# Designed miniproteins, single chains, continued (3), part 85

Each design is a single chain, and the fold is of that chain. pLDDT is the mean over its residues in the fold that is shown.

## One batch from the design tools (miniprotein)

Design m11125
Fold by ESMFold2-Fast:
Structure m11125 (fold): chain A 95 residues (1-95)
Amino acid sequence: MEATLAVAAGDEGVAAKATSGDALAAARAAAEAIAKGGGEGAGAGDDGVALAFVPAENGGEAARKAAEALEKAGGRVLSFEENEGSGRAVVRLPV
């Protein structure tokens, strides 16, 4: 099965929200992938949101590292946007 995740990162950390598929399964898979990629305090809620802190110089780098962690877990990055303090990605993840 596949789920679509909206990933956002800024000064407060990384959030990955399931926008399609099994929301809880997708959030858990995202939290596990980000933790394996070096994220800290990664957890998933019943609302289908995974939260983590990714050590990075800024939110754009944090979003990039999170997207790369999801790709290493078998995900596919559909879009990525980075600016001075933030980043956003859309990732399709097997769950």
Scores: mean pLDDT 81

Design m11126
Fold by ESMFold2-Fast:
Structure m11126 (fold): chain A 99 residues (1-99)
Amino acid sequence: SSAREAYERTLEALRLYEEGKKLYKEGKYEEAAKKYERAVELLPGFWLARLNLAKVYEKLGKYEKAIEQYEALLKGAAKNIPKLKKELEERIEELKKKL
């Protein structure tokens, strides 16, 4: 069943997201990034995982990768949320100054 496969992908992405959050709190940023990358791969529209992936890339000094995730959010989840759109646009401009 296509619906069952979608449900199983959603549960796995949520599990990976929660594991990534725990690793981030422990300062294990490279490991947290891998968990969030897999969550976003399973659910490209998982905006919370993509937001946290961008934040962990910033912690790793991977500013170009962080910008790519924020730009993906602007094209998707943040497009119709004015406050989030403004915050992401401002963050992208700040990160571009570090390149």
Scores: mean pLDDT 89

Design m11127
Fold by ESMFold2-Fast:
Formats: C-alpha cells, sequence, structure tokens
Structure m11127 (fold): chain A 71 residues (1-71)
C-alpha cells in the first residue's frame, strides 16, 4: 500500500474514531506522515488520545499510531 493510500485511510479512521475532535484536512496533511520503516504513522490530534482511541485507530489503519498533539 502506498503512503498516500495509508494517509487517506488514516484520515478517514481519525474522523470515524474522533469525530469533531479530529483535526481538519489541512492540518492532517501538514503533520501526518508514515515513518520510513513503514511500521508506524504520526497522527496529528487536537488532544491526547485515550488507550481505547489509539487502539481503535491502530486497528483501522493497520499500523502503530504515534499521536502528535497540535493546537
Amino acid sequence: MSDEEILKKAYEAAKEVLGDRAVDEETFQKYAFVQANGEAIVLPVKEPLSDEERAALEKKIGLKVIPLVVE
């Protein structure tokens, strides 16, 4: 799967899990990236994730999620 496909899937997963607490598309595109080893995604979030939210995102995306809190 390409990085572009992973990022699109991650954005959709963030909206589904976090709803109104998800960052907007512009902020997501600015900060989100797949790590060079392909094992984890850095995911911009408005607030720290709960263990449940992180697990749900990891299940939907298929990668480890590293939250990046952005204002």
Scores: mean pLDDT 81

Design m11128
Fold by ESMFold2-Fast:
Structure m11128 (fold): chain A 100 residues (1-100)
Amino acid sequence: EAEELIKKGKEAYKKGDLESAIEYYEKAAKLAENDPFLKGVALLNLGKALFEQGKYEEAKEKFEEAIRSFQEALDATGDLEAAVNLVAAAAGLSIVKRKL
């Protein structure tokens, strides 16, 4: 399940295992293909992990994809949580653009 993979990715990330975190988040994003909110969460965390590895161009792409996924979720549900995560993804994009 995508949520379990996101949780495993978060645990790997906290331990500094960025390679495992990226793998879990990539699998989560694929599994959540039809769930815009979960896909957005996976992509946001993937972008953050890629940023910490110094992969700024890839991180930028993932933050842009996360923004699109959260916009899709917000359009479908009107959920405040989707709006909050959209702001987080936009902040990540702004930070990574300063590194490029």
Scores: mean pLDDT 89

Design m11129
Fold by ESMFold2-Fast:
Structure m11129 (fold): chain A 75 residues (1-75)
Amino acid sequence: MTREAELEAARAAVAAAAEASATERLLLEAAELELAGDTEGAWELLLRGLVETQPPEVQARAREMLENRQYLPAP
């Protein structure tokens, strides 16, 4: 009876772990893009992923990295 619920909980835990890992991968990809000189790719990735969905501390770190380059163009 509880096997279905326990399987669902296990899948949810795996998905949550993957979500956290996805955040770290976004940070790594953005940093790699900037190190490679692809600042525009890093900007878009950070704006879409980190600035919108992450805690303020992570967002502040991402913004510092972006601002160290230049101002964003107008929307």
Scores: mean pLDDT 61

Design m11130
Fold by ESMFold2-Fast:
Structure m11130 (fold): chain A 52 residues (1-52)
Amino acid sequence: MSKEEIMEKFRELLEKRNLTPEEKQRLADEVLTAINNNDFEKAKKIIEELEK
């Protein structure tokens, strides 16, 4: 799964979940930090938690 695929899926989930702006910013920061560290597995886990 590419960085672009992870980011697109994350964006879709944020729109679907009706989260507060604070929660969206916190989650976005965590996902971006994981991607910047090449920790795509951690980024995937964050996305999976949002899917619940």
Scores: mean pLDDT 76

Design m11131
Fold by ESMFold2-Fast:
Structure m11131 (fold): chain A 74 residues (1-74)
Amino acid sequence: MKKQEAVRKLIAGAIAYMAGDYETAIELFVEAAKLSKEAGDEETYQLALDFLKRLAEEHPEYREKIEKAIEEVK
């Protein structure tokens, strides 16, 4: 089910982020945002976007990549 997949991707992204694997965290949060939007899960969608925005703020080297990804999932 897409909603469960979105939540799993969000959790996996958070784990990658805590591990310092920012590239993997970005990919997983983007997948979580896409899947949650398809499922109509606004809460998971907003959480995924918030994690992406925080990552872009803390790691400016990923900012452009994250901003492009956010535009594609809106």
Scores: mean pLDDT 84

Design m11132
Fold by ESMFold2-Fast:
Structure m11132 (fold): chain A 70 residues (1-70)
Amino acid sequence: LTAKEVAEILGISLAEAQAIVDEAAAAGKDLQDVIIAEMVNRGHTAQDIADKLGISVSTVVERVKAIRAE
């Protein structure tokens, strides 16, 4: 995921998306998991997240469980 793709997925500015990308990299976090967490916090459904990231709904559900266990 590029900052531009993150901005388009979340509906935020490129500067805000770049900050999320940079923070994830600095923290050693998986960027996809950070974006999944942000989308959940913004009220996106598992289906919407799956469609926007090009992954399965079951993958989204399993990643959300893993993120919440952290």
Scores: mean pLDDT 80

Design m11133
Fold by ESMFold2-Fast:
Structure m11133 (fold): chain A 65 residues (1-65)
Amino acid sequence: SASSEAVYEALLIISEAVKRMKEAGVSEEQVKEVAEEALRMLNEGASPEEIREWLEKKIEELLKE
C-alpha cells in the first residue's frame, strides 16, 4: 500500500498531466482514458515515479501525431 504522501504526489502528477494534455488540444476522451489508466496504476501499487514516467511517455506519444 502507498503512503498518503505518495498517493497525494501521484494525484498531483496526474492532475498536471491532465492539464498539459487539455492545453495541447488532446480530446476529452483521450484525456479521460489516460487519467483512468494512471489511476488504475496507482491502485495497483505503482509509485509516483512510475506514474510520472508512464504519463511522460504517453503525452509524448499523443503529441507526436
Scores: mean pLDDT 82

Design m11134
Fold by ESMFold2-Fast:
Structure m11134 (fold): chain A 75 residues (1-75)
Amino acid sequence: DREEIVKKAVERQFEILEKYKEEGLLDEEQIKELEELKKRYEAGADPREIMKELVRLETDLGVREIVEGVDKLLK
C-alpha cells in the first residue's frame, strides 16, 4: 500500500523535525514552514506533496549549516 507507506514516512519526518525544533536546530522561518506543513497535512493535503516539501525543508537545513560554517571560517 503505497499511500500508507507515504503517510507513515511523512509522520516519521514530522517526528524528526519536531525533535530538531526541540533541540534548537531550526530557525524561526523553518519552524514556521514546519507548522504550516503540519497544518496542511492535518487538513488532508496529499502526503506525497507534503513529503516533497519536507525533503526541501531538510535540504535547506543542510545548506544553511554549510553556509553558516563557511561564513564563520571567513570571519
Scores: mean pLDDT 75

Design m11135
Fold by ESMFold2-Fast:
Structure m11135 (fold): chain A 80 residues (1-80)
Amino acid sequence: MEKEIKAGIGDILLAVGKLAMERGDYETAIELYERAIKLFEEAGDKEGVALAYRNLADAYRKMGQEEKATEYEKKAEEVK
């Protein structure tokens, strides 16, 4: 199904983003998490959207962008 495929690609993007985080490539991780959010939204996967927002918050926090990190944490809680 198209929605299932989109959610599956979102999961792959989260996994690759996590690898980028482990390498300290936070900008690449942010880009991948933003793509994952779009796919999860198109798939109607609210859990995926919330998870991707939490991962974005972690990436921004590691970059010292605390205001953006707090913003994305709030977005994740709104989806729950």
Scores: mean pLDDT 84

Design m11136
Fold by ESMFold2-Fast:
Structure m11136 (fold): chain A 101 residues (1-101)
Amino acid sequence: MEELVEEARKLMTKAASALVNGDYEKAVELFEKAVELARKADPDSPIVAGAYLLLGRAYYKLGDKEKAIEYFKQAIEVARKAGHPDLAAEAERLLKEVEES
């Protein structure tokens, strides 16, 4: 289980780098793999919430508002279950931004 969390964390770092560099398709692929591994370890973890938040951001950058909204909603739900109100608030802020665009 620790090994799955470590791999998910490494994928999150690589995906975040891809997102910053504008490689949104690669960012999505890496974040989706990170979510898969993190959920296998603990589906209600802050790593899962963070990965959903960043997946939402990557899909929004790709122009897929529908998927962005879906992942931000999942990020809010998991962040609340994980006891991270700050992460839930950030996901709610991004959800509103996408809905208003």
Scores: mean pLDDT 85

Design m11137
Fold by ESMFold2-Fast:
Structure m11137 (fold): chain A 67 residues (1-67)
Amino acid sequence: MNKVEFELPSKDIGSAVGAALNIVAAALERGIEVKSITFEETPDGTRITVESDAPEEELKKIVEEAL
């Protein structure tokens, strides 16, 4: 299983959920199954971790499309 991590410069849970929904939508369009999405509060925002069996390069593209 591969994972990609990124940070949103916002602690607003709505922003984190919105990013997660966009990631799932982008993954679905590419035929990729997202196994999990995890949120972690940081001092400057929210860290989001996306896990999938897809190659890390594909996961990075999905995250770029979602942001």
Scores: mean pLDDT 79

Design m11138
Fold by ESMFold2-Fast:
Structure m11138 (fold): chain A 58 residues (1-58)
Amino acid sequence: GPALAALPAEAAADALAAARRSGGEFAGNHQATVLQSRHGLSAEQAEAAGREAYAELA
């Protein structure tokens, strides 16, 4: 979706990989913190990307 598409490929891949590892039990705030730390994303970008990554696996 649009939030993942707006990210660098590495950040989008990391969000999807994290959602897969969570087995669908993704903690949005935790994933947002990891994306912010690794990729320098804003809190809003990280939360949107995390939610989209989880939805892509539904």
Scores: mean pLDDT 71

Design m11139
Fold by ESMFold2-Fast:
Structure m11139 (fold): chain A 60 residues (1-60)
Amino acid sequence: VKKYKTKDGSVTIEENGEKFIELSEERLALARELGIESKVLSPEEMEELRDRLADRLGDA
């Protein structure tokens, strides 16, 4: 399993060719606020989080 720390404090985990994002505490709090309870997100879940964040920022 390979782990890479990202600029936002999250950790990217690569296992069996699949990538998962382990959220930092700050990102985890934001995800919980948006109804996401997972501490480790799949790439699909990370895209969902980005979409919800963009919606909240008023970029319609």
Scores: mean pLDDT 65

Design m11140
Fold by ESMFold2-Fast:
Structure m11140 (fold): chain A 68 residues (1-68)
Amino acid sequence: MSPLDQAQLRIAALAREERARIDAGELSVDEAEARMVAAVRAEIPEEVLDTALAMVRTIATHWRQRAA
């Protein structure tokens, strides 16, 4: 599995967990995005980090659009 494939799977797992917390009223979209960014920066290799951070931003943007 490529580093990009691994990053995609990890971000999908993080998004599922953080989305569940948002739906439960435990945290805001901004807090969820910050948590996902911190996890990605700690776990994802530098060569795919910018792509991984862009994926997190896209997910958070979709969550904000659904809240409007």
Scores: mean pLDDT 83

Design m11141
Fold by ESMFold2-Fast:
Structure m11141 (fold): chain A 61 residues (1-61)
Amino acid sequence: MSEEEFEREVAEALARMYAGIGRTLDPEEAARAYEKAAELAESHGLEELAEEFRRLAEEAR
């Protein structure tokens, strides 16, 4: 596997982990967790995943 593929897998896993934690928090805290997940996904070129998390952040508010 390439290092690039590994970095993407790690970023995706971390982003999903933040989103999962967000589901167990108060709406305001959940929104922040989703925003962090979106930023992490975006920084690694996971645009579709980042958009999903931004939508979840807006829905949590």
Scores: mean pLDDT 72

Design m11142
Fold by ESMFold2-Fast:
Structure m11142 (fold): chain A 71 residues (1-71)
Amino acid sequence: RRRELAENYLKMGKYYLEKGDYEKAVQYFEKAIELDPRNAEAYRLLSEAYEKMGDTEKARIYREQAEKAAA
């Protein structure tokens, strides 16, 4: 059940990312990470959302977290 909920949050985050609602995308990806802290895809997508928002420092941080989660 928790894994299904995490996947649903990840899907919603992707939806808002595609719509250009980066603040909502970030919120959903953060919820996905709370349920599945080893989800490398969620960190990668957070990094992408922050890059699109122009927050290069946060994008770098989440890119590093994605690499650690994938290891």
Scores: mean pLDDT 82

Design m11143
Fold by ESMFold2-Fast:
Structure m11143 (fold): chain A 58 residues (1-58)
Amino acid sequence: MELARRLAMHELGLSEEEVEEALEAVRNGDWERLERIAKKAGVSREHLERSLRELETV
């Protein structure tokens, strides 16, 4: 968990709080919030979703 979270933060350029917000958005089906975070990170919503899924699985 810790290593995967740290790698996701580094790859996406997101803060720990932003990663938590994105995970909450996925959990609640808040696609608008997830897309906003993805745009801030400079990635697609699909890319962010995949990265968060990997974080949850490891």
Scores: mean pLDDT 73

Design m11144
Fold by ESMFold2-Fast:
Structure m11144 (fold): chain A 68 residues (1-68)
Amino acid sequence: SKKAEEIVEEAKKKAEEIKSQGLSKDEQSEKLRKWLAEELAEKLKSLSLDDAQEATAEIAEYVNDLLS
């Protein structure tokens, strides 16, 4: 859905923003994990189960590639 796409886009942008801050890899991972746990979880509650699962998978794949 468009709402799921917007949430994915926002999460990807947040990951890129954190990476651009010149922090250590550990600090980048911690900031991103905190944002995902606190803010993304609330946004995902507004989606259907299927959309939430798909968005979560896409975000996880992007984050793993970005922080590897």
Scores: mean pLDDT 77

Design m11145
Fold by ESMFold2-Fast:
Structure m11145 (fold): chain A 85 residues (1-85)
Amino acid sequence: STSLREAQELLRRARELYEEGKYREAAEVAIQAAQLAFTSVPSEKIHEAIGLLLRAIGAYLDGTDPREAAEVAIEAAEELLRLAG
């Protein structure tokens, strides 16, 4: 799937940004990956997928710890990709 390939590429970029200490940008890119992965999740897994997507977005919007927000967003994107695949 083109969307899953794009989500994987965005997740790789998010990890690179995280390693560079660019936590806010890493979280933003990870959320983009999560949103793309979400569109490919099968209907039987949609409830779990909604929880993961909200977790990623919520961590970013809270903004109190940019590093933790990036870690949560990256993890949620990884989990959404597993649900989609």
Scores: mean pLDDT 87

Design m11146
Fold by ESMFold2-Fast:
Structure m11146 (fold): chain A 88 residues (1-88)
Amino acid sequence: LAEELEEAVELYRKLAEEYKDDPETKKIYELLARAAEAARAGDLEAFRRAAEEAYRLAALKNGASEEEAERLAREAAEQELRTLEELL
């Protein structure tokens, strides 16, 4: 798992750099890299917060309302947190 999380950090950082001309997509990948780094460090609270913000921004970028984006982001972050808790 630690190797997979390190690969995720590297991937998301690379994607953030590739999308440097798309500021919204860059922010999303930067937050996903932070989430993966937090998970690698065992900081599940930091993971949840970063993942939730990344998914909120992604939903907004795809045309969701702020209320819908917050709901979708919370659900997605909670699902991923449960998966990480089972793997750690």
Scores: mean pLDDT 82

Design m11147
Fold by ESMFold2-Fast:
Structure m11147 (fold): chain A 60 residues (1-60)
Amino acid sequence: GPPLARAVKDYRPERADELGLREGDLLEILEEVDEEHYRARLLSTGAEGLVPREYVEIIS
């Protein structure tokens, strides 16, 4: 399946296509969009959007 990731810190979305994150949130990485962003899905809500790579760590 897609790689699992964890949010390492809170992130406030700056655009409508971005996900807000809380530290410890679990995510599936769906796509590497560019060098700075993933497209991801929050496991708790199923919400999808862009996340900055610096705010998540790959765990699986």
Scores: mean pLDDT 86

Design m11148
Fold by ESMFold2-Fast:
Structure m11148 (fold): chain A 72 residues (1-72)
Amino acid sequence: MTREQRLAATEALLAELGVTAEEVVRMYREDREAAIAWLKAKLTALLEQEVSDAQVEEFIRLAEEIVREREE
């Protein structure tokens, strides 16, 4: 999967969750553990498979890239 494909997949998941990339980044900055727990639960339910903490942190990293690209 290319970087562009990973960013597009992340944007699609954000839309399905009803949150913005900016909101995800803000939640992680304010309370890292709560943000990871909330996103893990939501992504597990959405994808119908268990998501690891590492996968959630990668999702947050991709959300940070989306925010960064909008600022550039």
Scores: mean pLDDT 81

Design m11149
Fold by ESMFold2-Fast:
Structure m11149 (fold): chain A 82 residues (1-82)
Amino acid sequence: MEMEQRKEDARAYLAKLPAQLAAMEAKYAAGKMTEEQLALMREVAERQRELAEMILAGEPWEAVERRARELEAELRARVAAL
């Protein structure tokens, strides 16, 4: 049950990614964010896509959680560098 819900959430997230990225690019075009901020947002979206694809591929939840923790640590360091 939990696994099927996670796959549904992952599919829903992947379906929303193009619109999310388009919104970020629109903010950049309007001068509301820097090139560095846009690059960071694209990196965040790409990493979240990776996690969603792992869930859909049926990888063990422990592997998904480990990768999510790695990505969170990397994102914290990246944000601190802005």
Scores: mean pLDDT 79

Design m11150
Fold by ESMFold2-Fast:
Structure m11150 (fold): chain A 113 residues (1-113)
Amino acid sequence: SPLLEEVERIREEIQKILDEMKANPDLPLEKYRELAKKVIELLQRLIDLVRQWAAEHPEHREVLDRYIATLEDQIAALERAIKENASREEMIDLFEDALNTVDTVLAVLRDLE
């Protein structure tokens, strides 16, 4: 499925960003903000894909809307972390939470097709 392939690419990109952060403990704060902005863009892309799926499968809209809400909350948390100069540890936790949500969405979409 082209949708599943795109969600898998989003997952892989977030994993690479998380791996880069974990491999580089001395990474400057500005670089962490750049990585957080990339994760936000990937989560926004995932929301667009989930909305497209919900439009094609209205019977699953309630479940998919709950995941959209979770993704929007995670985007808001990342935007707040950027604004408030969150620690490396807090940023890693937020990226791990985002990756976990992407994995859950991917599993749900696989079950729905």
Scores: mean pLDDT 86

Design m11151
Fold by ESMFold2-Fast:
Structure m11151 (fold): chain A 90 residues (1-90)
Amino acid sequence: DLRLEAEELGIRAQALLRSLEAAGKEEEAERVRRLLEEAERALEAGRVEEALELLREAVRLGEEALKDDAEFQAALAKAEALAAELRERA
């Protein structure tokens, strides 16, 4: 389901945008914002495959920009540890 994939990528990209803004990475935040806006326009026009490409690029840029951010990396490690604990208890 391409629309479900687009929704999931959009949520990830929005979370990365908030992290970039919190880290003061305004240039990277602006790039991610533009890709999200372009993806939204593509989805409204029925161009789901184009929207997926734009959303994947937004996620890639956000993750790359935050790779050296200690606060983001600590938050990611904590989230991964919690996810692993929940899987072990499931």
Scores: mean pLDDT 79

Design m11152
Fold by ESMFold2-Fast:
Structure m11152 (fold): chain A 60 residues (1-60)
Amino acid sequence: MPSREQLEKEIEGLRKAIRDLRERLEQAKSDPSTSDSKIAALEAAIGILESALSFLESLL
């Protein structure tokens, strides 16, 4: 079992990754050359990471 400190580091890492992906999503939405499929893929990736974050936070 990972320590509480390790879980907190994993949670912080996921929060940073989610923020980075959200910034990329906003940039993609503002770019008219970006395909709808790329936007959908970024939204799906964010959703997966948010689910993982919720699971890890439930372990604290």
Scores: mean pLDDT 82

Design m11153
Fold by ESMFold2-Fast:
Structure m11153 (fold): chain A 63 residues (1-63)
Amino acid sequence: SMEDLLKVYEKLLENPEVREAARAGDFDKVREILKKIAEELGINLTDEEIDRLARHLVRSLNL
């Protein structure tokens, strides 16, 4: 759901490792961290949703 995606996104913004990976354009690393955060929050994301969030994060931090 959109609410679940927002919760994951908020946790991502507070994670320094994911911010660093996103700034470096390390898409694979961002995806790995995303999967861990979603799992910790009990949120089930598809690979497509993870890809979209990772791309959005990389774009947002490199705008």
Scores: mean pLDDT 78

Design m11154
Fold by ESMFold2-Fast:
Structure m11154 (fold): chain A 75 residues (1-75)
Amino acid sequence: MLDPAAEAVDLPPIAGPDDSAEEIARRLALSEMYGAGRLARVDALEAGASLEEAEAAARAAEAAVAARRGIPPRP
């Protein structure tokens, strides 16, 4: 698979048999943050925004969820 954008969006499952409670909570919080970013991007594109505007909307949505959940910024 050669599409880095698709890979960057693909997060591991929220819960697995070997996951600790804190690992599950961390993945859930990250999933919510990235999900909000993807939803904002899709909404912007559906509204006719440019790719640049859609990316800005995704970053803003991610930052808002990260602030609410106390998550550090994306690496």
Scores: mean pLDDT 68

Design m11155
Fold by ESMFold2-Fast:
Order: C-alpha cells, then sequence, then structure tokens
Structure m11155 (fold): chain A 62 residues (1-62)
C-alpha cells in the first residue's frame, strides 16, 4: 500500500502520469483492503488531481 503510493509519487514527479495512476490505483485498492482510510484518501486525492490536470490539458489543446 504505502510502497505503491511512494512509487506513484516518484512517477508523478517524473511527469509519467500513466505510471503514477497505475501505482496510486494499486495503493488505493490495497489501502481499502487494509482499512487504511488515511492512505486511501491520499491515493484518491492524487488520482483526482491527475485526472483534473489531464482534462485541463486536453481542453487547452482544443
Amino acid sequence: AREEFEKGLEAYKRGNYEEAIEHFEKAYREALEAGDEELAREALEKLIEIGIEEIKKGVEKI
């Protein structure tokens, strides 16, 4: 769970959003399975943040 979140952060810092999403999604699933509400919230917040960025970037290209 936490290890996947850390990998997601590293990918995000590198600008590799596809890889970051994959790791944050795994972190979110594992956190829910473990009952780690704090980590699940953090992972979900990062997924939403990336989703908003991708949508904005797509709109700007139009």
Scores: mean pLDDT 76

Design m11156
Fold by ESMFold2-Fast:
Structure m11156 (fold): chain A 87 residues (1-87)
Amino acid sequence: MAEELFEEGLEYLKEGKYEEAIEKYEEALKLLEPEVKKGNPEALLLAGEAYLNLGLAYEKLGKKEEAEEYYEKASELYEKYKKLKEE
């Protein structure tokens, strides 16, 4: 379900429908939250990508401050994922 919402958000982003994309990514993140809190690597990666795409959507809407906050969240989750996958 979270993956389907993420894919819908990505489709809206590609079409330039930034507000609709934001709604789908926010819904996906709510579903992913329990798994992100548990440190599930797949959930960390998907949530990180969702935050990155939220940042892009907010930036396209001219909301640069909100975009920067989401880019920071994406970076944080990606670093957690990366540490779990390091040799």
Scores: mean pLDDT 84

Design m11157
Fold by ESMFold2-Fast:
Structure m11157 (fold): chain A 65 residues (1-65)
Amino acid sequence: SVSREAALYIRAIGRTVEAKGVEVRMENGKIVIRVPSSDPEAIRLAEEAVRELREAGIEVELVVE
């Protein structure tokens, strides 16, 4: 269940990781995070975001391109 709390959390993470070239979007009720395979720092930030979202009970997919 995506609550107000989860929506605000997703928004905060999105702003932080997008500053590092990571793309965050909602697709079919699931959060999708895309990160370039050529940037190890972006991958690390994306993995941290995925971990925190999953710990918060939010379904998330990580895509490395």
Scores: mean pLDDT 69

Design m11158
Fold by ESMFold2-Fast:
Structure m11158 (fold): chain A 110 residues (1-110)
Amino acid sequence: LTPEEIAAIAREAGYNVSPEEVELSRRDPAAFLALSVMRSEFDMPADATADEIIIRAMEAEGVASRAEVRALLRAGATPLEFYALIIKHRNPDNNAPSVLAALERLRERA
């Protein structure tokens, strides 16, 4: 099945999933999981786009403005890199190598 066909079937079952999210789940399950966690934690509707979820999460957490998030998204920042900002903001003492590496990539995009 194509991502478009899977998204259509999901919508018929009452789940609003974009073809891009279906493709992300295949290509980068960790990024898809980070996006799904942000969607759930910030009560985003099922039809919200990945960009809308990330912008809302960053703004609600107080870690970045909408303009800053949009600039980073245009520079290719990933859901995992944005979620690393939330993790670090909630626990500044979190120095896990994966978190620090994601934050460094995000800084290089800015």
Scores: mean pLDDT 76

Design m11159
Fold by ESMFold2-Fast:
Structure m11159 (fold): chain A 72 residues (1-72)
Amino acid sequence: MALSPRERRALALLDTRGRATTRELAEALGISQGTASRILRRLEAKGLVASSRDADGVTLYSLTEAGRALLE
């Protein structure tokens, strides 16, 4: 699969954390929230991450089975 190094690092961080917000991913990668949002949307479009809402309406991202398989 054609993953950029930044997309690959995002998947690795989600694997390590279990779940993350766009802000948490941006902070961990040292990038803007806008850049992190674009990366997460692209990964979600590829079926590599899934989004959910917590009780406070915050969007959380996690690895799918396909995303985890790419890290093995």
Scores: mean pLDDT 80

Design m11160
Fold by ESMFold2-Fast:
Structure m11160 (fold): chain A 62 residues (1-62)
Amino acid sequence: SLDDLIAELSRRYGVPEELLRRLLEAVLNGDTETLRALEAELQRRYGLSGDQVDAIAVRLLT
């Protein structure tokens, strides 16, 4: 389920589930401003690479 996927990604990447839910919502709404802010937070605060952020987005959209 989507909830199980978010929980798995949260555990795997060390990112709060709420942040992943907001990322999905921003992608689905085409909210480019929020997307840029969330991607920057994932990279700066949680130490994710751009490739890891892309992998998360692909997983959430599957």
Scores: mean pLDDT 85

Design m11161
Fold by ESMFold2-Fast:
Structure m11161 (fold): chain A 91 residues (1-91)
Amino acid sequence: KQEEGDKYLIEGAEYFLKGDYEKAIENFQKAIELLTGRAKAAAYHLLGRAYMKLGDFEKAIEYYEQALKLDPSNVTARKDLEEAKKKLEEK
């Protein structure tokens, strides 16, 4: 099951790098269902980044907060959260 989750995380990251954010989101959501701990935190962080690329700052904030609950030491997720909050306030 963790191996299946890792496959979805990798496939999601590949779609993200190609700019296919909708397919990245689908794969990261499947990864979240299968993964636990820091691997699940990484999937939430990447899901937040995909929503940032789509301009959905509210969802990006929610997923960055989920990532930080599972991995509070993730400095990059914390910086991404602050950026998402700034983007939301610029509306």
Scores: mean pLDDT 86

